# Designed miniproteins, single chains, continued (4), part 27

Each design is a single chain, and the fold is of that chain. pLDDT is the mean over its residues in the fold that is shown.

## One batch from the design tools (miniprotein)

Design m12914
Fold by ESMFold2-Fast:
Structure m12914 (fold): chain A 70 residues (1-70)
Amino acid sequence: MKEKEVEAMKEGLDATVELMKAIVNKAPEEKLQELIKEVNRKIEDLEKFDSELAKRIVEAAKQAIEIAKS
C-alpha cells in the first residue's frame, strides 16, 4: 500500500539524516557503527518497494554509509 511505502521512505530518510549529522559532528566510531546498522535496516525495508523514488533514497543512504566508513 502507498501509505507503507511513504512511511518506509520517511524512516529511511530520517535514519540517513541522523547518520549525516553524526558524520558532520565527528561522532565516535561506535556511534557511527550503530547508525550504519539502523540505516541498513531501513534500506532493507525500502528495497521491498519497486519504485524509482525508493531506489534513489536507497542509493543516497548507501553513499552516506560509504562516507561514514571512510
Scores: mean pLDDT 82

Design m12915
Fold by ESMFold2-Fast:
Structure m12915 (fold): chain A 61 residues (1-61)
Amino acid sequence: DDLLKAQGAETLFRRELELEATYQESERAFDAGADSKAQGNAVRREMEKIEATKQRDIERL
């Protein structure tokens, strides 16, 4: 159903926004002299996982 599918997409979208915000904060912290490279790399990998999940969902249709 459309409603359940929409909620799934909303969850992925929300997580993507959260990860994007985390990545931006990691870049700012790094520029300020804090070492947050690991955090930035982790966020990137999570974003790639989200994209793969979205792609899989589309193909399932």
Scores: mean pLDDT 68

Design m12916
Fold by ESMFold2-Fast:
Structure m12916 (fold): chain A 102 residues (1-102)
Amino acid sequence: MKAEAEAEGVGFSAKIWYNTKTRETKVSDAETVELKEGVEHIVKLVISTSDGKKEEYELKAKNAEEVAEALEEAWALAQDYIEKVREENPDAEVAFAFGIQE
């Protein structure tokens, strides 16, 4: 599932659950976030696994276009991490959350 930011300076935050065995994705706590023009925002990705591993990524964005690019980069990092977890522990579940901070 690809991370996305809405057009016209509106972003989103979401909590996503991915089952590495079944490849099922569930999205919860999805909220629309208004982006302030000309202010640096932090796009944050938190990944946690059922076996207790945790990773955190922070990307900087100043507008809706940069937020969209940061979300795409964060999602690519999440997919790489999920694939690595699947190779080491195919029964593990992965939870990840996207958020935009001021």
Scores: mean pLDDT 66

Design m12917
Fold by ESMFold2-Fast:
Structure m12917 (fold): chain A 100 residues (1-100)
Amino acid sequence: MYEEIAKYLEMPKGTVRSMSAEEIRLKLLLKELREAGVSERGLELFERLFKESPRDALLVAAALLAGVPVEELERLYREGRLEELEERLRAREAELEAAR
């Protein structure tokens, strides 16, 4: 497990072993989002939210991957309306499944 995580994150195995489970999850998600083309602004928003609310951070990550603009996500976060992302993401997934 640690060897696979270390290779994926391009970090020394000893460094990964010294990290908390939360730090490992954060780095894995940041790498996945960056490789998917998420902007640095989107990555900064995700990292900030992950420290405050991992659940909200995962909703933001899913929305960023679905192409929701960072500006819209920042607005929803400030207004406490991040739960609306669940509805929007479910609608998007249903549209993609219907297209299959």
Scores: mean pLDDT 72

Design m12918
Fold by ESMFold2-Fast:
Structure m12918 (fold): chain A 75 residues (1-75)
Amino acid sequence: SGKQQIELLELQLAALKNAKEGLIEVRNSSAKSQARMREVFAQYGLDLTDAAIDEKLKELEENIEKIKKQIEELE
């Protein structure tokens, strides 16, 4: 049903928005805070350079807009 599909898309949208907000916080934090965050995330094999964050933010925004459009088409 369309309701279940919308509910799944809303969950995906929430997850992407949370990831975007987290990356924006890292991107805008002080150099000292960024260094600490990068050290923590590096333990999980994640590269959080400014360039990598900017690239990921662009990808997340494109995916967010795609899911928003899908929800609008189903409502």
Scores: mean pLDDT 78

Design m12919
Fold by ESMFold2-Fast:
Structure m12919 (fold): chain A 76 residues (1-76)
Amino acid sequence: MKELLEKAIEAARQGDLRSALLYLQDALTELQKAGFTPESQQVMDEILKAIEALKAGDLDSAIRYLEKALKLLESM
């Protein structure tokens, strides 16, 4: 999970939107399979916000949301 978010952040920083979106879709799939907790819902919400920012071309907002998601995972 953390590795997928770190790869998505790196891809977004390089402007590789396709790879960033792929890693985030994989991360969402893992969260859905892992079971539903309040903590996993918060991580999912930040990832979904990052995906919307990437689709809008807002890399700075996308990276910020992903860094929040990563920090939430590290606190779990």
Scores: mean pLDDT 82

Design m12920
Fold by ESMFold2-Fast:
Structure m12920 (fold): chain A 73 residues (1-73)
Amino acid sequence: MASEEDIEGWMKASGMSREEAELAAKYFDEAGKIANGKKITREQANEIRKAVSGAKTALEDAKKAYEALKKIV
């Protein structure tokens, strides 16, 4: 259940799809395990940021199309 809340958190914070949010949440969790429970490295943080930024841009275009369709149907 905590996983669903994390996924929704990523979707709201970054505006990505549920599938992309699932991957982001899983990647973040795995990065934490690799860091032996300590704070993640700058390299890992930059990789996560880059992935989230790309997903957000793609999702913004999809959301714009959805709002246009919402007025037709």
Scores: mean pLDDT 56

Design m12921
Fold by ESMFold2-Fast:
Structure m12921 (fold): chain A 62 residues (1-62)
Amino acid sequence: SPPSLESVITRVILWVHENKETVTEEDIKQAAADAVREAGLPDEYVPEITKAGLFALEGLKS
Protein backbone atom coordinates (compact mmCIF):
# COMPACT_ATOMS: atom_id res chain seq x y z
CA SER A 1 0.00 0.00 0.00
CA PRO A 2 1.20 3.58 -0.58
CA PRO A 3 2.67 5.48 2.40
CA SER A 4 0.26 7.70 4.38
CA LEU A 5 0.61 11.50 4.37
CA GLU A 6 1.50 11.31 8.10
CA SER A 7 4.35 8.82 7.44
CA VAL A 8 5.74 11.05 4.64
CA ILE A 9 5.64 14.12 6.94
CA THR A 10 7.37 12.11 9.70
CA ARG A 11 10.09 10.88 7.30
CA VAL A 12 10.86 14.44 6.07
CA ILE A 13 11.01 15.75 9.68
CA LEU A 14 13.42 12.93 10.66
CA TRP A 15 15.55 13.67 7.56
CA VAL A 16 15.76 17.37 8.59
CA HIS A 17 16.88 16.29 12.11
CA GLU A 18 19.56 14.00 10.58
CA ASN A 19 20.87 16.81 8.30
CA LYS A 20 20.31 19.85 10.58
CA GLU A 21 23.95 21.10 10.37
CA THR A 22 23.93 21.55 6.57
CA VAL A 23 20.30 21.57 5.35
CA THR A 24 18.88 24.68 3.63
CA GLU A 25 15.24 25.72 3.03
CA GLU A 26 15.68 24.78 -0.67
CA ASP A 27 16.95 21.31 0.37
CA ILE A 28 13.81 20.84 2.51
CA LYS A 29 11.55 21.94 -0.38
CA GLN A 30 13.32 19.47 -2.70
CA ALA A 31 13.16 16.65 -0.11
CA ALA A 32 9.41 17.28 0.35
CA ALA A 33 8.82 17.22 -3.44
CA ASP A 34 10.83 13.99 -3.80
CA ALA A 35 9.03 12.32 -0.86
CA VAL A 36 5.59 13.25 -2.25
CA ARG A 37 6.49 11.87 -5.71
CA GLU A 38 7.98 8.63 -4.29
CA ALA A 39 4.85 8.12 -2.14
CA GLY A 40 2.55 8.70 -5.16
CA LEU A 41 0.77 11.57 -3.38
CA PRO A 42 -0.63 14.65 -5.23
CA ASP A 43 1.88 17.52 -5.73
CA GLU A 44 -0.59 19.76 -3.82
CA TYR A 45 0.81 18.22 -0.59
CA VAL A 46 4.36 19.50 -1.28
CA PRO A 47 3.73 22.92 0.43
CA GLU A 48 2.27 21.23 3.57
CA ILE A 49 5.21 18.82 3.91
CA THR A 50 7.71 21.61 3.15
CA LYS A 51 6.13 23.71 5.93
CA ALA A 52 6.45 20.78 8.39
CA GLY A 53 10.16 20.38 7.50
CA LEU A 54 10.82 24.12 7.84
CA PHE A 55 9.02 24.17 11.21
CA ALA A 56 11.22 21.27 12.39
CA LEU A 57 14.39 23.12 11.27
CA GLU A 58 13.28 26.33 13.05
CA GLY A 59 12.69 24.32 16.26
CA LEU A 60 16.23 22.91 16.05
CA LYS A 61 17.70 26.47 15.77
CA SER A 62 15.84 27.71 18.85
Scores: mean pLDDT 81

Design m12922
Fold by ESMFold2-Fast:
Structure m12922 (fold): chain A 70 residues (1-70)
Amino acid sequence: SLEEKYREIERSARGAVQRFPEVRPLAERAVEAMRRALESGTLEEERKAAEVVGETQRAVAEAARAAELA
């Protein structure tokens, strides 16, 4: 369900921010976008949420790679 996805994104965002504080702005946007999608129930808001979540996941992957290379 979308509620389960919201909780999953919230947990993932919290963990990502603890490991890579630099992703906090994107992580906060992803959580907020998911919340709006859940509240609105529209496909448009779901699509917007998916895009922000994707951006956040990419930023976390880049931060993790940078940490591994350091």
Scores: mean pLDDT 82

Design m12923
Fold by ESMFold2-Fast:
Structure m12923 (fold): chain A 85 residues (1-85)
Amino acid sequence: MKFKLILEDGREAIIEASEDESIISLIKKALKKLYSLSDEELSKLEFYVNGKKVSEDDKVSDLPEKSEITITAGLGEAKATLIKL
């Protein structure tokens, strides 16, 4: 399946994921494209989809066509939009 992650600054990443893949994995793939983050840096991030904290048990198949993503890192917060293509 194809998804687009759109950051608040307008930067975009198009990512492919399987239905059985975790939502966390999908978001991390997009962030690697946009920010060139290491796996260690990505492991420190927490993700929220439509206000709900996601775990590795939450699957790409559970995503609606459009979702609000919140990314937290320590004292920082960023928002993005995730669109199913």
Scores: mean pLDDT 82

Design m12924
Fold by ESMFold2-Fast:
Structure m12924 (fold): chain A 73 residues (1-73)
Amino acid sequence: DEAEKQAKLAELEELAKRNLPLASPEDIAFAEEILELLLKGESLPEMPDSVFSPAQLAALLALLSEELVKKAK
């Protein structure tokens, strides 16, 4: 159910709000780079598991949410 996915995303957004203020400019830049690749439909580079720190993941989720809102408008 799409509503269940939205509830899960809201939980992740709350987690992102708590961690995003602690994200470094490097974490944000990394998240933006990954987001650009996803938006262009490019394949993600080969990355080992657990490459994302909590701060990097929070930044990526926040940026993805912002981009989805922009496309919805």
Scores: mean pLDDT 63

Design m12925
Fold by ESMFold2-Fast:
Structure m12925 (fold): chain A 63 residues (1-63)
Amino acid sequence: SLEEAIKRVKKAAELLGVEEEEVKEMIEALKNKDIDKVNELMAKWVARVENLDQEEVRKKLTE
């Protein structure tokens, strides 16, 4: 469900140290069912935490 997805995203963001502004952007993308935007933001979050290339992370997520 959307509510469960939002709850999980908020918890993941808390654990990863993602800023509140980016969390709000992700929640809006989820509400709009914008899969491309969700994938873009996920790649950005992971790349930031791990200091990895955002494009490399995106490729791994879309395997």
Scores: mean pLDDT 74

Design m12926
Fold by ESMFold2-Fast:
Structure m12926 (fold): chain A 68 residues (1-68)
Amino acid sequence: SAEKEAAVDKLVSRLLSLGATPEQAERLKQAILDGNVEEAAEILAELTKPLGTSLEEARKAVEFINSL
């Protein structure tokens, strides 16, 4: 959906601004689009570790995006 695409693009832009590499951001995007929630959550948690994000919080964020 357009809403899901916008949410993924917003997340990618935010992660790049936090110091993620384009390759890391692309891996996350592909994991989300492939429906690989566990892999996407692990990548997101690692990239947002400086913000104190837990794996559970990252998983919930990925599940929300995939519900759009």
Scores: mean pLDDT 83

Design m12927
Fold by ESMFold2-Fast:
Structure m12927 (fold): chain A 67 residues (1-67)
Amino acid sequence: MEEAIAGLQALGFSRSMAEDLVFLALNGSEEQQQAAVEMVGQLLGPEAAARVRELIERLRAEKERAE
């Protein structure tokens, strides 16, 4: 969780935006998660979008493991 927020901030997101993306990864629908990745790609490019997608996948795996 903390590493994911730090990783998103390293990509240029503010802390509040990173927290919103983490919330979406854990609680958002697949459609919302996909829209967020697409928006990042449009604003920051495909490399940033790929990194955000990887972080979302990791956060989902961490949540499932915590159950």
Scores: mean pLDDT 74

Design m12928
Fold by ESMFold2-Fast:
Structure m12928 (fold): chain A 112 residues (1-112)
Amino acid sequence: RPPFEPIEMKTETRPVGDGELTKTKITFRRGDLIVEMEIETLRDDNGVILKTKIKARVYRGDRLEAEIEAELEQVPGGFRLVKLEIKVHPDASPEAVETARELADEIRRLAA
């Protein structure tokens, strides 16, 4: 199985009310696939994570084959998974399906 190879990362932070919103965009290559991941993290004025949203898109060339959307909230001792949705497009390759499932499983492992 090909590894996930990071090829680009961008982070932007802006104030929102009394806290901060950070958006991190990471692009990975995995074999013939490109995975674009966006992580949006809301923090309070003490830097505590209130909510994290993750969106990932799995492309083969310029074709979108799968999508993942997740929401996590901070709880004592870690994170709780609030939402996890996987969308597989009708003509998705088996490699894209496996990549989406593997990403979803990693997100589940991060949750408390």
Scores: mean pLDDT 83

Design m12929
Fold by ESMFold2-Fast:
Structure m12929 (fold): chain A 104 residues (1-104)
Amino acid sequence: SEAERLTEQAIELYKQAIEYAKKGDRERAEELVEQAERLTEEAIELALKYPGGEILARGIRVLLESAKRAVEYAKKGDRKKAELEFGIGLGLYGIALAIAKLIS
């Protein structure tokens, strides 16, 4: 779906933001987070247009919040917490996406 495609693009931008944050390039990390946030917000709006989209929208929202926390941990030099936080967000989004596809 278009919501899934936009979310996949946002995931790639969040991965890049975490890597720039780890390197101390906070400005580039924040720019990438802002781009990814716009894509996830659009994906949420698209998901909500269809029955079952509320579960997908919640999964995308959890991913967004976890990715933002991961970038903040990376900025602080806590690589382990950054990777764990982002991994949890990806996992919960994956579960939400699987449920949404089963009920659509």
Scores: mean pLDDT 88

Design m12930
Fold by ESMFold2-Fast:
Structure m12930 (fold): chain A 64 residues (1-64)
Amino acid sequence: SMEELRARGEASLAGVKKLLAQGAKLKIEVERVSEETALVTLTHGDLEARTLVPLEIAEEIAAL
């Protein structure tokens, strides 16, 4: 559901904030997938993670 997607997105946002607060150097890329969702790609060194989140949460992550 959108509510579950939103909750997972908020958890991802909190995780990114924690990593940045600890001095991690992250590359953040956002790609719109639909009107309401975006794919966030996080790169840290040789590690890459991709997460589908609501567009507004993706924009919050990109603004960090």
Scores: mean pLDDT 82

Design m12931
Fold by ESMFold2-Fast:
Structure m12931 (fold): chain A 70 residues (1-70)
Amino acid sequence: MSEEELWREVDAALVIMELAIGKKAGLSPDEIAERLERLAEKTNSPLYRRAAEAVREGGVDAAIEEAARL
């Protein structure tokens, strides 16, 4: 596995974890999306931005499904 692929898998796992934690904590989709948008700005990772957009469009479960495909 390349270093780039490893970092993408780590980022995807972290995105899924943030989505799962937010869902279990009872956060709204908007609150989860805002949290992911802040993480995207700090990490400069497109996966967090993509996950935030998926949450806003289809909700948390759709975002988890999309992140799991990565």
Scores: mean pLDDT 76

Design m12932
Fold by ESMFold2-Fast:
Structure m12932 (fold): chain A 59 residues (1-59)
Amino acid sequence: MSAAEEAALQHLIRAVKAAMDGNREEADKHIQQAEANGASPEAVAAVRALADRLYEEVK
């Protein structure tokens, strides 16, 4: 596993945590950083879908 792959995974984890806390801006930032570090489109899409669901539950 490369350092970039590890960074991408860490950003995806932080995005989910931010979404659980209702922090949409922080979650979006981490998703963008994960994509910049080479996260797969499938992983990015899955985390975006999960974040959107979590935002709806925090309303």
Scores: mean pLDDT 79

Design m12933
Fold by ESMFold2-Fast:
Structure m12933 (fold): chain A 70 residues (1-70)
Amino acid sequence: MEKVEELVREAVDRAIELAEQAKKSGVTLTDEQLEGLATEIARSLLKKAGIEVPEDKIREMVRKALEEKK
């Protein structure tokens, strides 16, 4: 499932970039909001790639990828 992990990491990276941009404007996202944003981006990327992954697994992979960015 290397492709799924790559797309989830890409989604997390995009979510972090958006969160950093929001922070420059004085808005700080909570951990829950960042996780939600990354999960939505991951769903979009996976759907576009034609890969079906259960929502629970996408959320779990997003959480793990966010932990790796600490």
Scores: mean pLDDT 79

Design m12934
Fold by ESMFold2-Fast:
Structure m12934 (fold): chain A 82 residues (1-82)
Amino acid sequence: LEEKARELIEEGVRLANEAVELAKKGTGELKLFGESSAGIALIAAGVARMTEDPEERLRLAELSKRQGEEGLELAKKGLEED
């Protein structure tokens, strides 16, 4: 569980950072939504690292990865809009 949470936190942070970089090139609502999801992913990762409960840490780590993935997807869509 601890190792799985660590991997999910690292992945969430990586995806969030990619989303932020990609969003810098976009505009409009999808850029803002992508940046917002990336922000949530980074906050969830930070809270997970401070959490002493292994189960809660895993839940926050999973949230970080999900929000990082969502942020990246939204940032990509922001670049495809006319």
Scores: mean pLDDT 79

Design m12935
Fold by ESMFold2-Fast:
Structure m12935 (fold): chain A 89 residues (1-89)
Amino acid sequence: SLEDLIVRLLDGMIRALEETSDDDVQLMLGVTVGMLRIMLAVLKRIGADESILSILEELIDQLEKIADQPNPDKAEAIRLLEEARRKIS
């Protein structure tokens, strides 16, 4: 299903962040936000459910706020991705 595909992509993002060193967290968050924005644009174009779009838009906003911090909290970013995953699945 579409939800299963999104969950698998979020799982990949969580794993990538877990494997990222503290020095590279800001860069990896930038990549993650970029991938989520591409995903959101595609989902909007195919007419995905507004509830899914809203969850991803909130996730992007929250991750961008973390990425803008001087020392981005990797654990908090992972928790936000896990929460979005739970809401979609």
Scores: mean pLDDT 89

Design m12936
Fold by ESMFold2-Fast:
Structure m12936 (fold): chain A 72 residues (1-72)
Amino acid sequence: SAVLEQIIALGKLLKENNVPKEARELVEKAVRALAAGDFAAGRRYLEQAQSLLPKEVAEQVRELMERLAEAV
């Protein structure tokens, strides 16, 4: 499943980069919102998560989340 592959990739990226718990929780909320079809909430949680991440990690998270949004 493309959705499952993107979720696994996000989890690995966040773990390998030792991201703050608050950022991880916001990414998880964004994933759940997108899976439920709530794109407005998903975008808001993603923007909040990106503000807590290093620029390079934030950009990779954004790209993976865009691919996840296309898959749902």
Scores: mean pLDDT 77

Design m12937
Fold by ESMFold2-Fast:
Structure m12937 (fold): chain A 69 residues (1-69)
Amino acid sequence: GEAIEEEIKKLIEELRKAIEQKAPKEEVMKIIEQLEEQMKRAGQVLPPERYRELLKEVQEVVKEAVEAL
């Protein structure tokens, strides 16, 4: 479970950097797609409470990214 959480946290950080750097929409959307795939995997391996906490963080950063486009 720990490895998947680290990968998701790295993608969250990557998405935040893309927003700060005003990266192209295509790049931002690719990072969001990668986060969605990792979250699908996380739902299968993480405890429900930890998954919900992580999902909230992902939803917040994705919302910021979409609003910045």
Scores: mean pLDDT 83

Design m12938
Fold by ESMFold2-Fast:
Structure m12938 (fold): chain A 87 residues (1-87)
Amino acid sequence: SAEEKIEEIKKLKEEGIKAIEEQDYAKFREIVESLKPIDPELTDSMLTLADAVLADAGLSPASQQTVLIWAVEEGTEAIIEKIKEES
C-alpha cells in the first residue's frame, strides 16, 4: 500500500541520516540503493551527488554531511509526495 511505502521511506531516511552522521558511507549507499525500485531516477541522482560530494577534497567532513543530509531529507520528501499524488 501507499502507507506501507511511505513508512519504509521514512525508516530509510532515518537510517540514511544516521549512517551519514556516523560517516558510514558504504551503508549510506546501500540504504539509498534500496530506494531504486520506488524511484530509480531520484535514487541515481542521489548516488551521483553522494559520489561527487565524497570525492570533493575541498569539502570538510562536516560540509559533506550537511549536503548529504539535506539531499536525503529533500529526496525522500519528494518520493513521499509523489506516492501520495499517485494514490
Scores: mean pLDDT 83

Design m12939
Fold by ESMFold2-Fast:
Structure m12939 (fold): chain A 65 residues (1-65)
Amino acid sequence: ALLEEIRAALERIAPQVVATQASLGIEVSPAEAEARVARILALAATQDEATQRSILEGLEWAIEL
């Protein structure tokens, strides 16, 4: 399902974002990272299918950068 693909993309990006923020002196705990992913998914779930697809495309683009 579309939300499952968004979750998978967020889980792939999250370690990279956490590592980058840590290198800048910003400490993010694993629990905080999981809470942030859950919050983004909850927000995505309130959107229509077209918006969810746009979110997924944006996340996939970010993974490629």
Scores: mean pLDDT 77

Design m12940
Fold by ESMFold2-Fast:
Structure m12940 (fold): chain A 80 residues (1-80)
Amino acid sequence: MMSLEEQFEKLNAELDRLLAQYEATHDPEVREQIRAKIDEIVRLAREAKARGDYELAIRMDIEAGLRQMRLWVLEHEVKK
């Protein structure tokens, strides 16, 4: 029975590893994993809003946006 905040922390840790891996390898499969984890955070944000936890939902939305921006930068700077 993991809380939304604990799920969010785990997704952030996974995204940190995946983004570092993508920066090093530029593997398109890693890129798709990053997108999937960002989508998971967006879904958790909707669940937080449904529960009335607007502070957590806003933190999740901000983090998802920052991760999307970082991925976009890495995609456009792809070099081996």
Scores: mean pLDDT 83

Design m12941
Fold by ESMFold2-Fast:
Structure m12941 (fold): chain A 66 residues (1-66)
Amino acid sequence: MEEELERGKKVAEKYASKIKNPEIAKLVRDAAVKQIETAIYVDGEPLTEEEIESIVKAVANNYESK
């Protein structure tokens, strides 16, 4: 669980760092990390890198495209 969360944080930080606005980047990172934590907690299973990336992209889209 904790290793999966750390991997999720790393992926979220990598994708959030591509956002030009640092305030939005931080919000996207923090929101993505919370969604990753919730998914791991609910399923009790490790997330794939593709699943983590999808969560980060969905969060980024909500902040950038809403």
Scores: mean pLDDT 73

Design m12942
Fold by ESMFold2-Fast:
Structure m12942 (fold): chain A 86 residues (1-86)
Amino acid sequence: SSEEIKEKMAKLLEKEGRFDLAEKVRSSSLEDAVDLLTKEIIDNKDKEERLKLIDILAEALGLPEEEVKDMREVLEEQFEYEEKKK
């Protein structure tokens, strides 16, 4: 269910010390929570932190390994495009 996915996402974020983001995820719709986490990934200049957030998103959504690899590639490309605009 959407609530189970959001709670899983929030718990994974809390484990990484992202308490404010976890609270926002819980108070949002699933679609808004995914968008919020995606924006945090794209706006984050620290590659290690981006990869951790991608892994949290993928694990919460229950994605298989191939889809996780595709997600990492797409989000890292989006980060590069946004950085080149700055």
Scores: mean pLDDT 84

Design m12943
Fold by ESMFold2-Fast:
Structure m12943 (fold): chain A 91 residues (1-91)
Amino acid sequence: TGLTREEVELMAKLQGIIVARKSKVSSGAGLFSRGLALTFIDGAGQLLGDPEVVEAARKAYEEGYELGKSLSDEEATKKINELVDQLSEVS
């Protein structure tokens, strides 16, 4: 209750960036973090009772992952902080 599609998408994108950054340091750490992110996306979709939320969140995750791969450490940290601020504003 209280969790919105927008919050789920923001959290999924944030997790995508984090997983991509961890994957640069360790493939194992990246794989583990990916598993946790996908579990969250599935759980959030089930909680909201809307399978379209799962698809939207997966797309947001993939966008975050690609962004996290392309950014420098400083830019990734800034983007993570921006998404956390956005999530705080809608929560």
Scores: mean pLDDT 75

Design m12944
Fold by ESMFold2-Fast:
Structure m12944 (fold): chain A 74 residues (1-74)
Amino acid sequence: SVWIPEDPEVTRLMLRHLARELERDLESGELEKRGMDVELVREAIRLLQEAIENDEDLQAAFRRVHELLQRARA
């Protein structure tokens, strides 16, 4: 799939950026204003950070994070 860059370093940078954006939205209260489940978002952030730090399967981590964020929006 053309969705994820082939370069693992580019993918890692994109996921770090996503984690930072989610953290800032969480700290600013924007997620609560949008009616999102902040606990699921916190879990998604932790999973992203752990996968990046431990060189885990980034594609599997991204899919799990996407699932958590979908549930957080419901």
Scores: mean pLDDT 76

Design m12945
Fold by ESMFold2-Fast:
Structure m12945 (fold): chain A 84 residues (1-84)
Amino acid sequence: LLEEARERIAREKPEELVIENIDELDEEEQLRAAALVHAAAEAGIPVRLTSKELKTLREEIGEEEFAASLARMRAMGIEAVATE
């Protein structure tokens, strides 16, 4: 998974990786998406994720910890966006 994702990113050299509604993917698709996100971040390619579950996550872990998690992801070039 991760090695295949790294090879794909190195071959295609995309300007941006966008994963829309990651929550709607099945478990195997989520694993492949996670591998692509990791490979893109390692290669310095900006990543944008949209998720309906981000609002629920914020409620579960609290606003402060949620903001800290998003800040860590942004430091790696990953932008996570909540959708309805």
Scores: mean pLDDT 72

Design m12946
Fold by ESMFold2-Fast:
Order: sequence, then C-alpha cells, then structure tokens
Structure m12946 (fold): chain A 81 residues (1-81)
Amino acid sequence: GIEEAERLAKEAAKTMGRKFEIPVETAKSAYFAASTLLGMARIVYSVAQIAGDEEMKKKAEKAIELAEEAVRIAKKALDAS
C-alpha cells in the first residue's frame, strides 16, 4: 500500500545518504581486477610496439588509461571501506 511505499522510500533515502558503502570484499575484488587489467594492457602495448601495429598500440594506450583510472577508483573505495 501507500504507507509501505513511503516506508521503503525513507529506507532508500537513508541508504542513499550513505553514498558508496561498497562492501570491503567487493572493493578488494575490484582493485584486484583493475590491477590485473592494467598489467594485461601494458603487455598488449609492448607487443603492439614490437609488431609496429600503431592501431593496436593506440587501443592499448586507451586501455592503460582506463585501467589506471579503474585502479585509482577501486583504491579510493578500498581506502574508504
């Protein structure tokens, strides 16, 4: 009913007021995944550079940039946990 919906809305507002309470386990997994992705992106960049593949090198540079951003975000979440 309407009163139940109002109660749930108030509960959701309290949860949203605790902006970014990510479980520690989830934050740790995200940090590990992001760090692994960064390592892989750097390997791809090195292979592309050796092969002289400028297109793959450009894609690998973008992957490194995104992975470094992901590591930074994941570390902030982990440090806040």
Scores: mean pLDDT 72

Design m12947
Fold by ESMFold2-Fast:
Formats: C-alpha cells, sequence, structure tokens
Structure m12947 (fold): chain A 110 residues (1-110)
C-alpha cells in the first residue's frame, strides 16, 4: 500500500521483492499521483546500486527534499546533482538499509 505525506512517500509489499523491482513499482505509483509532481525536484545520486539492487525488501520509503534540511547538509560533499534517497526494510533485518540513486539510474529503470 502506498502512503504519502509531506515528509516521505512509502510503499509496502505483501510479498518481499528485490530493491530494483521495488523502486520500479514505487516510480509507477508516485508518477500517477498529482501530489508528487515535485519528483522533478528530487535529487538522485547512485551509490552502491550493484550491491543493493538484488536485496529483497517488504518496504521502501523515498525521503523527499523537504524532510530534513540537515539531512542534505550531511550530504554537503555531494556534487550539486539529482539524488533520491531510499530507505528499505528487508524482512527479518534488524536495521533498515539506505540507498542513494541517481537520476540517470532511475531513468534506466523506467
Amino acid sequence: MLEIDDLYARLTFEKPMKVEEAIKRFLDEIGAKPELKKEENIVFLANDWEKYKDVEVDEITLLRKEVAPEFYLFLADVEEGKLAVFRFQAPGAKYPGLLIVSAEKLSELR
């Protein structure tokens, strides 16, 4: 089920799926929602994509630019570009994972 607020957009799955498939489904769901037209303002940066793309997850959360300005200050050394920050939860994992995905990589998934 897709959950949206001013801080995040989250998609939960009944069955675990790979991060790559989860992101594709997430992009399809948010692309259809007028309230998420700020997608053009989401920043995207690829980090550890090959390592995490095949991890199975039951939840994925997109952190929006508006969530926490201090979070983007934490990424201050990142070149001014487009990055999307996804938090994902693998079934039975003690801690969630964090994946930064570039606009170029997200374009490949469409």
Scores: mean pLDDT 55

Design m12948
Fold by ESMFold2-Fast:
Structure m12948 (fold): chain A 82 residues (1-82)
Amino acid sequence: SRIEELTKALLEDLRRLYRHEKKSENKEEALIRVGMVYRVARLELDKLAAQPSLSEKEKETLRKAAAQVEEEYKAIDEERLS
C-alpha cells in the first residue's frame, strides 16, 4: 500500500540521516539533532495512526513503523550518552 511504501521510505531517510550525522566532528550535537528528527517522525506516525479515515491495516502499519522509530531512537540516545 501507499502507507507501507511511505513508512519504508521514512525509515530509510531516518537511517541515512543517522549514518551521515554519525560522521560529524561534533557527534553529541549531531546525535541530538538526529534524535529530534526521530521524535518528530514518531509523533507524526502516532498522529496519522489516530486518523479515523484510515483502515485498521493502515493504522497497524503506522503503529509498527512508530515502534521501529522508537527502538532506533532509544539506541541513538544510548549512543549519545556513551
Scores: mean pLDDT 87

Design m12949
Fold by ESMFold2-Fast:
Structure m12949 (fold): chain A 95 residues (1-95)
Amino acid sequence: VDEEEFEFDVLVALALIQITVGINYAKKQGKTELAEKLERLRDLILELASKNPDVEKLQKYIEKIREINRLLDQGKFDEAMKKVDELIEEVEKEL
C-alpha cells in the first residue's frame, strides 16, 4: 500500500467517526430527522469513497462535517440541518 492509499483509508475512518459523533449527539438531543440525514450522508460518503477515492475532496468533506458538529455542539440544529442538506447535495452530484 502506498502512502496516499493509507492516508485515504485513514481519512475515510475519520469522516465516519465524525459523522457517527454527530448522529449520536443528534439522537441524544431528540433530533431524529437530523440524525437520519446524517446517516444518509454517512452512506453517501461510503459510496463515494468506494467509487472514486479522492484525498482532497474527502479532506474538504471532513472540514464540512467538523463545521456541522460545531453547530450541533452550539445547539444550532437548524443551521446544522441546512449544512447537512447542502453536503448531501454536493456528494450526490459527485456520484
Scores: mean pLDDT 83

